# Designed miniproteins, single chains, continued (3), part 77

Each design is a single chain, and the fold is of that chain. pLDDT is the mean over its residues in the fold that is shown.

## One batch from the design tools (miniprotein)

Design m10673
Fold by ESMFold2-Fast:
Structure m10673 (fold): chain A 112 residues (1-112)
Amino acid sequence: MTRLRATVTFTLDGVTYTFDVDAVVRPGRVEVHAVSASGLFSAEADVEVVGPNELHAHVTYSNGLRAEVHLVVEGDRVHAHVRYESGGEEEFTLTLGPEGRAFLDRVLALMR
């Protein structure tokens, strides 16, 4: 078990987001707590490796919404398919900043 903390930036549809991330990494799994720089939004995620560049996450948002997320990592890009417990679906691509990319690479290396 390894604990990692970082400030991570990513861009979605031309908007840059900043999160403070606390991660607890185990073989094949990571538990993540992320808080927006404003402190107004947070999320808890339980993430597992399902393929060489594929992750599956169970996410609980600070507003009580829950989602299942399938993630595909391609360089600094992360493709997300989100399925909300309420029955909605969403797809988007994030572009990670350098710190976010380094953090993701470190997490994936520790998960194996």
Scores: mean pLDDT 82

Design m10674
Fold by ESMFold2-Fast:
Structure m10674 (fold): chain A 55 residues (1-55)
Amino acid sequence: KEEEFRKLAIDLMIKETGVSKEEAEELVNSFLEHAKELGIDFDKLYEALKKQAEE
């Protein structure tokens, strides 16, 4: 569910920090590359992020 995480993370970053969509995408993509190298569980990340987003 990497793509769902990516969409939600970008949307949240824009809402919380007011950065541009381009900046949010770059930051989230950078995070995702690191997470893949570390073998992070994207299903668990997505559930945690949904809990933070709420809406």
Scores: mean pLDDT 76

Design m10675
Fold by ESMFold2-Fast:
Structure m10675 (fold): chain A 80 residues (1-80)
Amino acid sequence: NIESLQLLKAHLLQNPLEKSILEQLEQFLRGKQASLSEEELLEYANKVVRDLHAANPQAVHPLSSYLQVSRLLVQELQQQ
């Protein structure tokens, strides 16, 4: 459900640390968007978000929440 994912993203963006993690993820994805297919970009997003979450053990949301939002970010970047 895209609406639920957008709500989850909005909720994470209310926390400065979690906003920083998502902004870093988006920046990395934008850097690779032109050179990777959608499938490759999603695989890259999963790797980057795991690394960013591991580097921020004080993040209150679990890795699964970030993986869901990373999928939404890839979808948004692949839109026209």
Scores: mean pLDDT 81

Design m10676
Fold by ESMFold2-Fast:
Structure m10676 (fold): chain A 73 residues (1-73)
Amino acid sequence: MSITGVVVEAEGRRAVVEFDEPLDGVEPGDRVMLGNSERPLILGTIESVDGRRAVVEAAGEVRVGDRAVLLPR
């Protein structure tokens, strides 16, 4: 199953993502794709997890409202 979410806070390349499901078994270093339908997807790395929220360091600038998809390990 794909776990999806949305960027709720963004500051340059750092984002806070709220996922649609609890992040059970997700760890720092796990990867996400960030973006919207009009832009190339940006790779991000999870820095920390708290319930349904994660702090993500992205390879490029992210915006509030961008979609996130958790990548399988």
Scores: mean pLDDT 78

Design m10677
Fold by ESMFold2-Fast:
Structure m10677 (fold): chain A 105 residues (1-105)
Amino acid sequence: RVRVEELDSAAEITLPNGTKIKLVVLKVTVERDGRVEERYFAALKVESPDLPEPVYYGITPADARPGDTFEATFEVDGYKVTAKATIGERDGKPVLEKAEIKVEK
């Protein structure tokens, strides 16, 4: 069984077509064969008014460390979206210390 939780969020924009884009930190919990494994990812969350559920685009590897900075570019609804995230730590958990979203047509 897989469970996804949002731990932190920063930098939100809305595209001209109403699509909302947000940088988030996700906790993914996988339960298999009596074992529980937790992984953390920084991801771009895309909420389209035309879709019932958000879509997530991963930015960081599962073992990203505090102080690491990652940049990724995606095509969303015909726009070029570049996300830059710096991972921090608060109370032993990953957070977004710095986040930036740039949009180009």
Scores: mean pLDDT 76

Design m10678
Fold by ESMFold2-Fast:
Structure m10678 (fold): chain A 72 residues (1-72)
Amino acid sequence: GREEAIRLLEEARRLAEEKGYEGIAKGIDTAIRLLQEGKDPTVTLRALAAEARKLGYEELAELLERAVEQAR
């Protein structure tokens, strides 16, 4: 559910910050706000997961995809 999605996104944001990917971390903040407002973050999260994969961070991409599954 939404609470689990937010938890996964907070973990993903921490990983992005540790790696210095400020753009991804900021995008995750946007997705968290969308969830808190009752809006669908799917497009934002899928874009962030694709960017994480391009950077070689598969674990980050997998966390973002799991957040999509929990947000539905």
Scores: mean pLDDT 84

Design m10679
Fold by ESMFold2-Fast:
Structure m10679 (fold): chain A 73 residues (1-73)
Amino acid sequence: SEEQLKEELKKATKELLEAGTELALLSMKLTELRLAGVPEDHPEVQELEKKIEEAEKKLAEAKKKLEEIKAKL
């Protein structure tokens, strides 16, 4: 059971890092577009904002899962 929890912790940690990395890369791209003067109503900006919202949700879910696993250890 402890070994199973450690494997689940490893997987949850990987998912958290992947979700965090995705969010960081999307946020950087949005910042680049804004610094380049691309307007907020541009389709590319709107698409990135939607992707960021989805990435934030995934990150929050990954954090919650990791905390739940840690609580069982």
Scores: mean pLDDT 86

Design m10680
Fold by ESMFold2-Fast:
Structure m10680 (fold): chain A 105 residues (1-105)
Amino acid sequence: GAVIEQIKQLTNEIARLLQEGGPVSNILKLLDQLKQLVLNTNDESALQAAINGLARILEENPDAPKEVLEKILEIGKAILQKSENRDLILQAIGLILRVIGLLLD
């Protein structure tokens, strides 16, 4: 529904701004909006869309600024907290571990 479309639009815009070298403050603001959508949804399909979008952002931007990686980590933790589906829980854990790996080099 509308929430899934908003998540897709936000993750696409975040990816675009990272590729263009846009202001980190704007990227963090979009990530905060994504986090609020995650926290306010009970739709597992919306949580799946958030995981898919964040995974793609990390694949396309493994050298993203530390502050961006830290915010993605916060969102991954929020998805984990909201998830009751085993597959979604495992995907959220995988995302969290990948971000931690990137933060540690």
Scores: mean pLDDT 90

Design m10681
Fold by ESMFold2-Fast:
Order: structure tokens, then C-alpha cells, then sequence
Structure m10681 (fold): chain A 60 residues (1-60)
């Protein structure tokens, strides 16, 4: 809720990197990795719908 627009954009821009790290570590992106990334973004103040949309876009 206290995120500036620039901080929110930086967090959303980190999603492809987080997914790539999960794939590198586990050999594939798992549902648990997706849930962890979404919940991490929500905990940082990103709206859930935007966090879920960013993960979905990065996986497409």
C-alpha cells in the first residue's frame, strides 16, 4: 500500500527473473514457485490481480 509507482513497476519487472531462478533451481517452474512469487508481491503491496497477471504473462 506504500509502494510508489516506480517501486511497483520494479517488483513486477522482477517476475521473469524470479521464474527463471525457480526453473534453474528446480528444472521447472512449479505451482509452489508461482504461489510463492504471487504471495511475495502481495506482501510487498502489489495488488493480487496485478501480481497474478504478471506471473501469467511471464509464463506465456
Amino acid sequence: SMLSPSEKEALLASVPRELAAAEKDNGAVTDADVARIVEGLVAMGVPREEAEAAVRAALA
Scores: mean pLDDT 81

Design m10682
Fold by ESMFold2-Fast:
Structure m10682 (fold): chain A 57 residues (1-57)
Amino acid sequence: SAVKPTNLSAVDAFKHEAEQLKKKNREELLPTLLDAFLSLPLSDEERAAIKAYVESL
């Protein structure tokens, strides 16, 4: 896109990777992906968004 990036780029990256894992039937790797992303210096909003996304799956 030619627009400015969103404030939740890390969340968007997580969602994309999680969707790829789900489509490939590798949902067993979702907890590892979650732990890896939560180890990053994320804002409280980004952490909440990632957790909400995982709980919605």
Scores: mean pLDDT 74

Design m10683
Fold by ESMFold2-Fast:
Structure m10683 (fold): chain A 75 residues (1-75)
Amino acid sequence: SLAAQARAKLGEAVNLMAEDGLSAQVLARVVQAYAGDPTAGAAGMRALLDEEQSRLSPKAQQALNDAIALLEALA
């Protein structure tokens, strides 16, 4: 399902962002995105990507963009 794919991509993004050295508080925002409403989750992840883009590896940026697209498709 799209929901399962979105959760998997958010999990991939969390792992990559942790490797990039992002704080536990920032990582918690990603966990909240797959636990809650997809519309709110997509908006929150867009905001996170904008705020943290310079700290994210290309792989983390791609995983987060993929997760956002899947959350937007669910909304």
Scores: mean pLDDT 80

Design m10684
Fold by ESMFold2-Fast:
Structure m10684 (fold): chain A 70 residues (1-70)
Amino acid sequence: MEEELKRLAETAENIYKLAEQGIVSYEDALASLRKIRERMRELQRQGVPSAAEVIEKIDAMIKELEKKLA
C-alpha cells in the first residue's frame, strides 16, 4: 500500500510538470490528478498513514491548475 501511494505521488508530480512544460493540457492534467486523488483517498480509508499529507500536496497542485484555467 505505501508503495502504491509513492507511485501515485510520483505520477502526479510528473503530470504536473508535463502540464507546466506545455506537453499536457491543464484540463487533461487536472482530470488525471483528480483520478489520482480519488485513489489516494481510497488508500487513506485503508489506513495508510502518509496518505493525508500526500493528498494535501495533490490538492495544492489541483488548485494551481484551476487558477491557470480561470
Scores: mean pLDDT 83

Design m10685
Fold by ESMFold2-Fast:
Structure m10685 (fold): chain A 80 residues (1-80)
Amino acid sequence: SPEEMEKAHKILKEFQDKMSEWLEQYEKLSEEEKKKLVEEAINYLKDVKEQLKEIVSDKEYSDYIESIIDDWINKLKKLA
């Protein structure tokens, strides 16, 4: 539905903004703090996936957004 797509777009925007914020902070951190930030970012993205399951009833669209989030999680895991 248009309402579900709007909610999904909001979630996508929010996590993209959060990722940008974390990347800006990342270069200023110690190695130990970098590891903690990566772990927090991965946990946040996993939480966003759980929110998505509650908001989006369209499985194809949900799976598409989930794939974007999984790509980010995989990129972050390579930094750890």
Scores: mean pLDDT 78

Design m10686
Fold by ESMFold2-Fast:
Structure m10686 (fold): chain A 68 residues (1-68)
Amino acid sequence: MKAKVTVYSETKYTIELDEDGVLTTVEGKKYELKNGKAVLENELPVEFIGKDGKKYKINDIVEEIILK
């Protein structure tokens, strides 16, 4: 199942997760979806690089998850 995760910074962004619901950053950090929420193995960074290669600035934890 493909999932989309919305990341909130000064502008709303939607990032696609893989079929396991995992987002891997360029630094190798992994974020999983559990019970409809993003679960971090480590603290979510203020900036991260999405799967599309763009930098995203985030002030808060991922708030919205859309399953497809």
Scores: mean pLDDT 46

Design m10687
Fold by ESMFold2-Fast:
Structure m10687 (fold): chain A 56 residues (1-56)
Amino acid sequence: ASLDDETAAVQAVVDAIRAGKFDEAYRLLDQAEKEGLVTPSTAAVLRRLIDAARAA
């Protein structure tokens, strides 16, 4: 995947978090990982971000 594809995937997850749609954020992240749109390191960071936002 290109850097633009990764950026779009990250933005979609962040937008879902900002909307309070945590189930959607996890779904989008899982799909992006399965399609190779994000690296494992980026996916790990995003998962921690969703977890932290949901817990707040």
Scores: mean pLDDT 82

Design m10688
Fold by ESMFold2-Fast:
Structure m10688 (fold): chain A 80 residues (1-80)
Amino acid sequence: MKIIVELPDGTKVTIEVEEDMTLSELIDLLLEKGLISEEEAELIKEFLKETGLEDLKVSNLPENYIIDLKKMIELAELLK
């Protein structure tokens, strides 16, 4: 399936993913593609862990939902 991701720099990208992919696995994919840094990936994963969303499948997101990684990083830093 295709999803829209807002990267930490505010850029929106459309990514093809497997429907059974979790949000945590999506972050690993973005890091592998070089779309986010290791530091950004660690912050996003901490946010997902603290909110219990790490195992949420991307297919469970509403249609046209934008995964806002920039906001997740901002919230992760606030929770420290």
Scores: mean pLDDT 81

Design m10689
Fold by ESMFold2-Fast:
Structure m10689 (fold): chain A 82 residues (1-82)
Amino acid sequence: DEAQIYNARGSVAYAQERYDEAMEHFLKAVQLNPANTPAVYGLAEVLAKRPSKERREAIEKSLGKTIAEFVLKAAETGEGRL
C-alpha cells in the first residue's frame, strides 16, 4: 500500500528531525488515503515542531478545510501522540 509506505517514510524523517521532509511524506500519505490516521497525526506533530502560516495553508489547500482543522487541533492539543 503506497500510502503506508509514505507514512513510514514520514515517520523515519520525523525521527531524524527532518521535519519538512516528514511533512511532504505525511501529506502524500493522506492524499493517497485520507483515512490514514497515523499520517494525519504525523502532520500534526510536524506542525507542533515547525508551526507556520505557510504550512497550515499548504495542508488546507492539499487536503481541504475539514482535515486541515483536525490536523491543527491535534497539533495544539497533542492528540494522537500516543
Scores: mean pLDDT 80

Design m10690
Fold by ESMFold2-Fast:
Structure m10690 (fold): chain A 66 residues (1-66)
Amino acid sequence: MPPSKVSVETIAEAAARSAYAMGLDPEDAGEIARKAGAANGLSEEQQKQAAELAKKKLEEMKKKAE
């Protein structure tokens, strides 16, 4: 089977969940996603996409919890 690469979506979701569990801001979720993306071999552009998506996902999680 082709190797299962970690997607931008997967990194962003994991980062958002981690930031939410730690009570962090969307900006922190973005930083976590960028670092996780880099560690998982994502390109610089994909790291930026993961950071942006993680911020959005965390904001959605906080909005749902309000």
Scores: mean pLDDT 78

Design m10691
Fold by ESMFold2-Fast:
Formats: structure tokens, sequence, C-alpha cells
Structure m10691 (fold): chain A 80 residues (1-80)
């Protein structure tokens, strides 16, 4: 549906922003701990939203797995 596409586009855009923030943090000698916390919190919120979208809108399994993997990689990189 059109609503499903909009929600997925929004989710992908937010994931892209988080990846850019992780890149910025990785370039800093003293990464901002508040920004790290915000990125981790947002990644968790997006994971919950992705699970809701999977249940409510029946998104394709392959697409779900790819988005989940990206969010898990964000969390891992920020925790490092």
Amino acid sequence: SMETRKELIKLEAEITLLRMLVYVLSREKEPDPELREKVLRRARELKERLEELKEKYNIPEEEYEELLKELEEIEERVRA
C-alpha cells in the first residue's frame, strides 16, 4: 500500500541519517557520548518500529532482514 511505502521510506531515511552520525562519531578523536546515547536510543526505537511494520503491513522478509541488519550494525559500531 501507499502508506506502507511511506513508512518504509521514512524508516530508511532515518537509518541513513544514523549511519551518517556513526560515521561522524568514528572521525572524532573524542566522540560525543551524548550523541552516542541518542544514536543508540534512536536505533532501538527504529527496531521497534520495524517490528511493528513487519507485523502490521507484511513487509517482505528479505527487506525486513536487511533493515534489521543495518540497525544492528549501527548499534555495534556506536558501542565500539
Scores: mean pLDDT 84

Design m10692
Fold by ESMFold2-Fast:
Structure m10692 (fold): chain A 109 residues (1-109)
Amino acid sequence: GGAPSAAQRKQLQEEAEAAVKQAEAILKNGTSPEQKKVAQLILELKKLAEKDPSITLLAQEVIIALKRYPGNERIRKLAEEFVKTKDESERKKILEEIKKIVREIDALG
């Protein structure tokens, strides 16, 4: 798609911030190792987004996908690869694959 509007950017930021707040709560009070692993990954993505403004929007979309589908191992592995890579082109490819998985899940109802 094209560049997001100011309203769309604000919505992504608000949704990502809500996901981060939930992740912080899970790390402090949660008992599930799987949920804590996802929460930790969300916080790593937040830190990466703050460090590199060029990928802030990409990182926000990955955070939102992890919050919506925390039990999806494919999304989790792709998010881990997104954090590990330093290549913007690779990050864009990873996000497009995550978006494809999200569309596939949404299509199943």
Scores: mean pLDDT 83

Design m10693
Fold by ESMFold2-Fast:
Structure m10693 (fold): chain A 112 residues (1-112)
Amino acid sequence: MLEERIRILAEVAVEELRNKAEPEEERLKEAEKANEEILKLMEEIAEKVGKGDEKKKNEALEQLMAYLLKKLLELLEEYGVADALLASLSEESREKIETLSEKGKELLEEYL
């Protein structure tokens, strides 16, 4: 599932942040593969939504990427490492991410 891949990215990021001395090569490869699979899925859904309309495809990609970002931030918050990242985001940026992520979720539910 998409959420499982996002979780792998968050877990590897947390492991890197907590264990600054030794990146686990196999875990980094899992994160890279998860990232590639997420991006491929987002692109495929955006192409289906756009149906040859570049603007609609780009709008769908933006919404899907906002959903990914929101899910990643939620997972990082659960792991207790999000405080610095969340503090760097403006209230306006958080509201935009929330609004766009809801649209991205709707697209995932329609095209998965």
Scores: mean pLDDT 74

Design m10694
Fold by ESMFold2-Fast:
Structure m10694 (fold): chain A 80 residues (1-80)
Amino acid sequence: AFEAYKAEIDRVAELIKERAEKEGISLTDEQARTLAELALDVKRGKITREEMIETARKLGFSEEEAEKLVDIALEAVDEV
């Protein structure tokens, strides 16, 4: 269970990082992992998309960057 969850997070984080880089946004491994965990929480109904955007802004991203990263992360979690 925990190993499977970690593998899913790692896979989603890799996709987020790759897609963000194509949009000109450079992410640390920690930032990508945090976005992956938040996207899974949205998918599981634990938080809303709007709450995820607010959290991304608190990580130091602009409002526009946060919205783009959240959309990338939610798309990535649906593909994994």
Scores: mean pLDDT 83

Design m10695
Fold by ESMFold2-Fast:
Structure m10695 (fold): chain A 67 residues (1-67)
Amino acid sequence: EQPPVKVGDKLKDENGNIYTVVRVSGKLVELKDENGNIHTFYVKKVEGNKITLVDPNGNEKTFEKIE
């Protein structure tokens, strides 16, 4: 029902790090961290403002959408 994420959205990880969504293609999401590094994830689950993403090695990471 809610789109997973949009380009320009900010996501906070479990450690409080802020990432900016820079690309979305289907379930693929690219996040830019505060140091300018790009990280590639795939959307596994969305529950309200919480999103579970999976990295290319299969590691899951939970993010919270920030308005």
Scores: mean pLDDT 79

Design m10696
Fold by ESMFold2-Fast:
Structure m10696 (fold): chain A 95 residues (1-95)
Amino acid sequence: SEEIQTIEQEAEELAEATPAREVKLSDLIDLEVELGVLSIKLAVLGPSPELLEEYKKLYKEVTVVEVHATDPSLKLRALKLKSQVLSDLKFILSS
């Protein structure tokens, strides 16, 4: 959808604009915990404009980590997390 393409483009632009730094395992774990919290909110409260904005922000943060990750294992884990966030975003936007 056009909305998903816009989110993906904005995330890529942010990653390119963000200065490269070493990605640590702790950075990725923090984002995985954030998705866990948002997924519980989505399950309990359902889709909302506020939750959509929180998921968009998380998608951008995960994209920055994935793009800057030099460790293949961290990059793959970030890609899996990015896919999970995108799945929830598609659900919210289809409601």
Scores: mean pLDDT 88

Design m10697
Fold by ESMFold2-Fast:
Formats: sequence, C-alpha cells, structure tokens
Structure m10697 (fold): chain A 72 residues (1-72)
Amino acid sequence: SLLEELAKAGAGGEAAIRAESEALKRNPSGEVRVEVEISEEKVTATATAGDAVAVAVVPIKEALERLKKLLE
C-alpha cells in the first residue's frame, strides 16, 4: 500500500541519517558510504567512514505507527 511504502521510505531515511552521523563522529573524514537494506519487518542502514562502521535499525511497524499519528 502507499502508506507502507511511505513508512519504508521514512524508515530508510531515518536509519541512513542515524548511521551516517554515528560513522562520521568516529571518522570525520567527510567521505561516507551508506547502504540501506529494506526487509518486510525492518530497515537496516550501514554507514562506513574509513575504518569506522555504524549500523542503525528502524522497525517498519514503528515507522508505520508514527506515520499514522502524523496524519491524524
């Protein structure tokens, strides 16, 4: 559904931002690579800045519930 797609997109953005911020805190070289993996239950973002690696996970159910609250 459109609502689920929006929740996945929001979760992906949140996870990516969190992972990137954490990796850059550990290695502030300014060069970062972020990989986002979307599953049915969760979004996982892995950010790599040099030898620093950070991972952030956002559950789809939680993102969907937050989106529903925002719309109502």
Scores: mean pLDDT 80

Design m10698
Fold by ESMFold2-Fast:
Structure m10698 (fold): chain A 68 residues (1-68)
Amino acid sequence: MLSGAEEAAIALAEAEKAGDKEKAAQAVRGLGSLGTSPGARERALAIAREHGASEKMLEEADREAQRA
């Protein structure tokens, strides 16, 4: 299911634009919880990139998703 991953990905990009480190951290953790499916992680990171997340934030989200 991609709904939760999409929400977390969009939240990550929005939090970064707002400079909200707490929301960004929550979004990274949300993406991590969805990393149990190989395809879900890759799609969530692609969605975050499309919404303007920086390379640094994508690396943090990828690390968290791989942990799950």
Scores: mean pLDDT 70

Design m10699
Fold by ESMFold2-Fast:
Structure m10699 (fold): chain A 68 residues (1-68)
Amino acid sequence: TREELEKELEKLRKALELAKKEKSRSMVQNVLHEGQELLERAKKAGDEETAEEVEKLIEEARRFLSSL
């Protein structure tokens, strides 16, 4: 459901914050993999708002990974 997708997104946001604090390439890569899976689920469910927020998170993770 949309509520479950939003909870997974919040969990992923917290994982990215931890990865950034630890400056861990592997943790950021895990966030990117989980983010891509969540994005596919949101798109399949027709949840455009959650999909947009997941895309923003993926972009933030990619930018941070490039800085490592």
Scores: mean pLDDT 85

Design m10700
Fold by ESMFold2-Fast:
Structure m10700 (fold): chain A 64 residues (1-64)
Amino acid sequence: SSVTVVDADGAKAAVVAGRAVFTGGAGPGHNYALVGAEVDASAADTAAQLSEKAIAAGGRPQPI
């Protein structure tokens, strides 16, 4: 199942099969995925909150 959330900067994150995938700017012109972590995410989470959960669970940003 997938869950997509959007924050105030238009960045978005999706959870695919329990893994957080953040697609959006960490600043203008940057896109990355946070992979290697499974997180408990909801549609109410912002992209920033989902990214924090993924990093805390051992995920790392990777260029898209």
Scores: mean pLDDT 49

Design m10701
Fold by ESMFold2-Fast:
Structure m10701 (fold): chain A 66 residues (1-66)
Amino acid sequence: TLAALSRSPDPAVRREAGLAAIRNSGDPSMLPQLREMAGSPDPMVALSAAVALSVRRSNPNVEPLK
């Protein structure tokens, strides 16, 4: 899971988890994982999760599947 990857001791793995969170920001089921990642002690992971949450707040339907 993204939350598990965001807790990796490897900074490169945590970075990839943050980028994946942004890509999945439009999915409501990702909200619990995004909130968990936003609390990360890694500023890159926390910032990525915050960006993902911000995108969702500003554009609740950022990618309409219509």
Scores: mean pLDDT 69

Design m10702
Fold by ESMFold2-Fast:
Order: sequence, then C-alpha cells, then structure tokens
Structure m10702 (fold): chain A 77 residues (1-77)
Amino acid sequence: VETKTLISNKPVKEGEEVVVIASGLQPGSTVTFRVYVDGELVDEHTVTVPEGVGGAGYTFTVPKSGLLTVEAIVTPP
C-alpha cells in the first residue's frame, strides 16, 4: 500500500539547502521524495529506510527562489 504525505509550502531562496525527512516508517520501506518549487518538479530522490530506524531523509540545494512543496511516496517492504 502506497502512502502519500505532503509537506506544506515554504518560501525558499535559490542556493538554500533544505533537509527533507520522512518519519514513522517501517525499516525496509522505500520512500520517494518529489520536490516542487512554484509547482515545478525540481528534484526526485528515492531512499530505503535503514534497518532499526523509523525514517529516511536527504539534503538538496534549491535551484530557484519560490514556494517549496515536498511529496513523500512510501512503499512498504
């Protein structure tokens, strides 16, 4: 079963580093992060939740100023 989580819009500046985190996940789950600025997809990153932890995340650099929205799509193990 896929679960989608949306993170609310956040004003960002070009060159800003953003840490994206998803928590409350089962170890072995795969999470795909899709990052949007002003509704445009600017990054997509997939990670697997490590054994013994309940979450995963990554850091990316914002390519343009605008409103940041993050979508996390979780696939169970």
Scores: mean pLDDT 74

Design m10703
Fold by ESMFold2-Fast:
Structure m10703 (fold): chain A 66 residues (1-66)
Amino acid sequence: NEAGRKSLEAGIEAAKAGDYAAAGAGAHEARVLGGMSPELGQKAVDAAQAGDAAAAEKYLREALEE
């Protein structure tokens, strides 16, 4: 799913910039669009809600299988 992949990529860039709110939004969008497993999506959202941009980036990258 191209839209899901783009949401993951946008979330990764936001996390790299330390923008955990945008990273969380990207993870949520990717989860809804099917670009991320429910397990990884929940972990990424939880990390973003905790203000942990590095953990959010980690889970978003795992979803892309980088």
Scores: mean pLDDT 73

Design m10704
Fold by ESMFold2-Fast:
Structure m10704 (fold): chain A 78 residues (1-78)
Amino acid sequence: LDTPVPLHRVTLEGDGEDLSFYAGRTVEEARQIGEDVVQGLNSFGVKVTLKGIDPQPVTLTRDEQGLNNVRVMSKLLK
């Protein structure tokens, strides 16, 4: 069943620009995912920090979630 999933916007800061993606069905889950991403990227030498989590959820389809994730990864792997 392809039901739109409410996710929270996670914002990372690196090299003077913000990177945003949607993850987590709660603010606490979004923060945990954001912190895990930051730790993972820092372990590969990519310097980013967790800037914030939007408490207002956004409803995205699976395809929109996939596109958003690809965009973020493309930015971080420059």
Scores: mean pLDDT 73

Design m10705
Fold by ESMFold2-Fast:
Structure m10705 (fold): chain A 94 residues (1-94)
Amino acid sequence: MEAEKLILEAAENIKKLAELLRELGAPEEEVKKALELAEKLEENKEDPIKSAKLLLEAAGVPKELDEAEALELIKKVKEVASGNIAKYEEAQKA
């Protein structure tokens, strides 16, 4: 339950970040890649190891992980995406 919720929250933050980046003029291909990554995370919400591997593949750094390492990575990605959302929202106000 907690792992699934964490993965879904990470996916939602990635979608929000992709939409903000699109509004700021990011390339459509980069926006699409981010949205596809979020969709794949939602498809694998019950498997934290697979979800973490998808995130590492997107970053170009494939690595084997145990479940604890996978959950920490997903949590970090959720937090980083949330921080970037706040930063880009402030940029839109300025």
Scores: mean pLDDT 81

Design m10706
Fold by ESMFold2-Fast:
Structure m10706 (fold): chain A 63 residues (1-63)
Amino acid sequence: MEKVKEHIEEMLKEGMSLEKVYETLKKFHEGALETAKENGDEESIEAVKEEEKAIEEYVKEIS
């Protein structure tokens, strides 16, 4: 979680809008989820979903 928050904060610091940050992370997670499904990595699928939820909660806090 902390690394995710730091990454989001870094993107915002670089001048990315919150909307663009959210879109970028969504695309990243969709790609990671697709790769995990293709590899049959149920563990990775769950990890991606948990990270998505954590990001949603963090965005909610900083919005």
Scores: mean pLDDT 74

Design m10707
Fold by ESMFold2-Fast:
Structure m10707 (fold): chain A 95 residues (1-95)
Amino acid sequence: APKVAPVILAVKNNTETIEEIMREIERAVADADAVVLVIVDEGSTDDSVKTAIELAKKFPLKEVKIAVYKGDSRNPEDLAEAYRLALELAEKLAA
């Protein structure tokens, strides 16, 4: 089965740090065949979510699945939904 790495990333106006965060994620998933990135957008008004998506699409992996969930990572229901999305997408890639 392909090695799938699920990643949940909370983003709120992270323009100054998002490129560094995405470089660390790329490094962490380098041994995977595919990544599922669920972005929890906490109401960003800058380009940080767009930058994260563009950088994730450039990861040197066979497949990158990206989902954006609008919510708050401190809310247990929003975090649970982001986790559910990550697992569902990872299961589809592993099949």
Scores: mean pLDDT 83

Design m10708
Fold by ESMFold2-Fast:
Structure m10708 (fold): chain A 72 residues (1-72)
Amino acid sequence: MMTVDEFFEEIRKLGEILEATGTRIVLKLKNGRVVTIEDDGYRYKITDDVTGEVIYVGSMEETIEALKELNK
């Protein structure tokens, strides 16, 4: 089970955290994309801030996997 500290460690490997709150992270990926990650209490919503594309995932591990794909 991934901890919040492990989740933030993995996110920092993928890019620069521009903003972080208890429910929202804005991340600039190493490839230059900016994405917003939001916790709605049930799932995570990942939004590409340029294209408006939205991905929904059910866990912190799935969020990291989706961010790795976006960082290609």
Scores: mean pLDDT 82

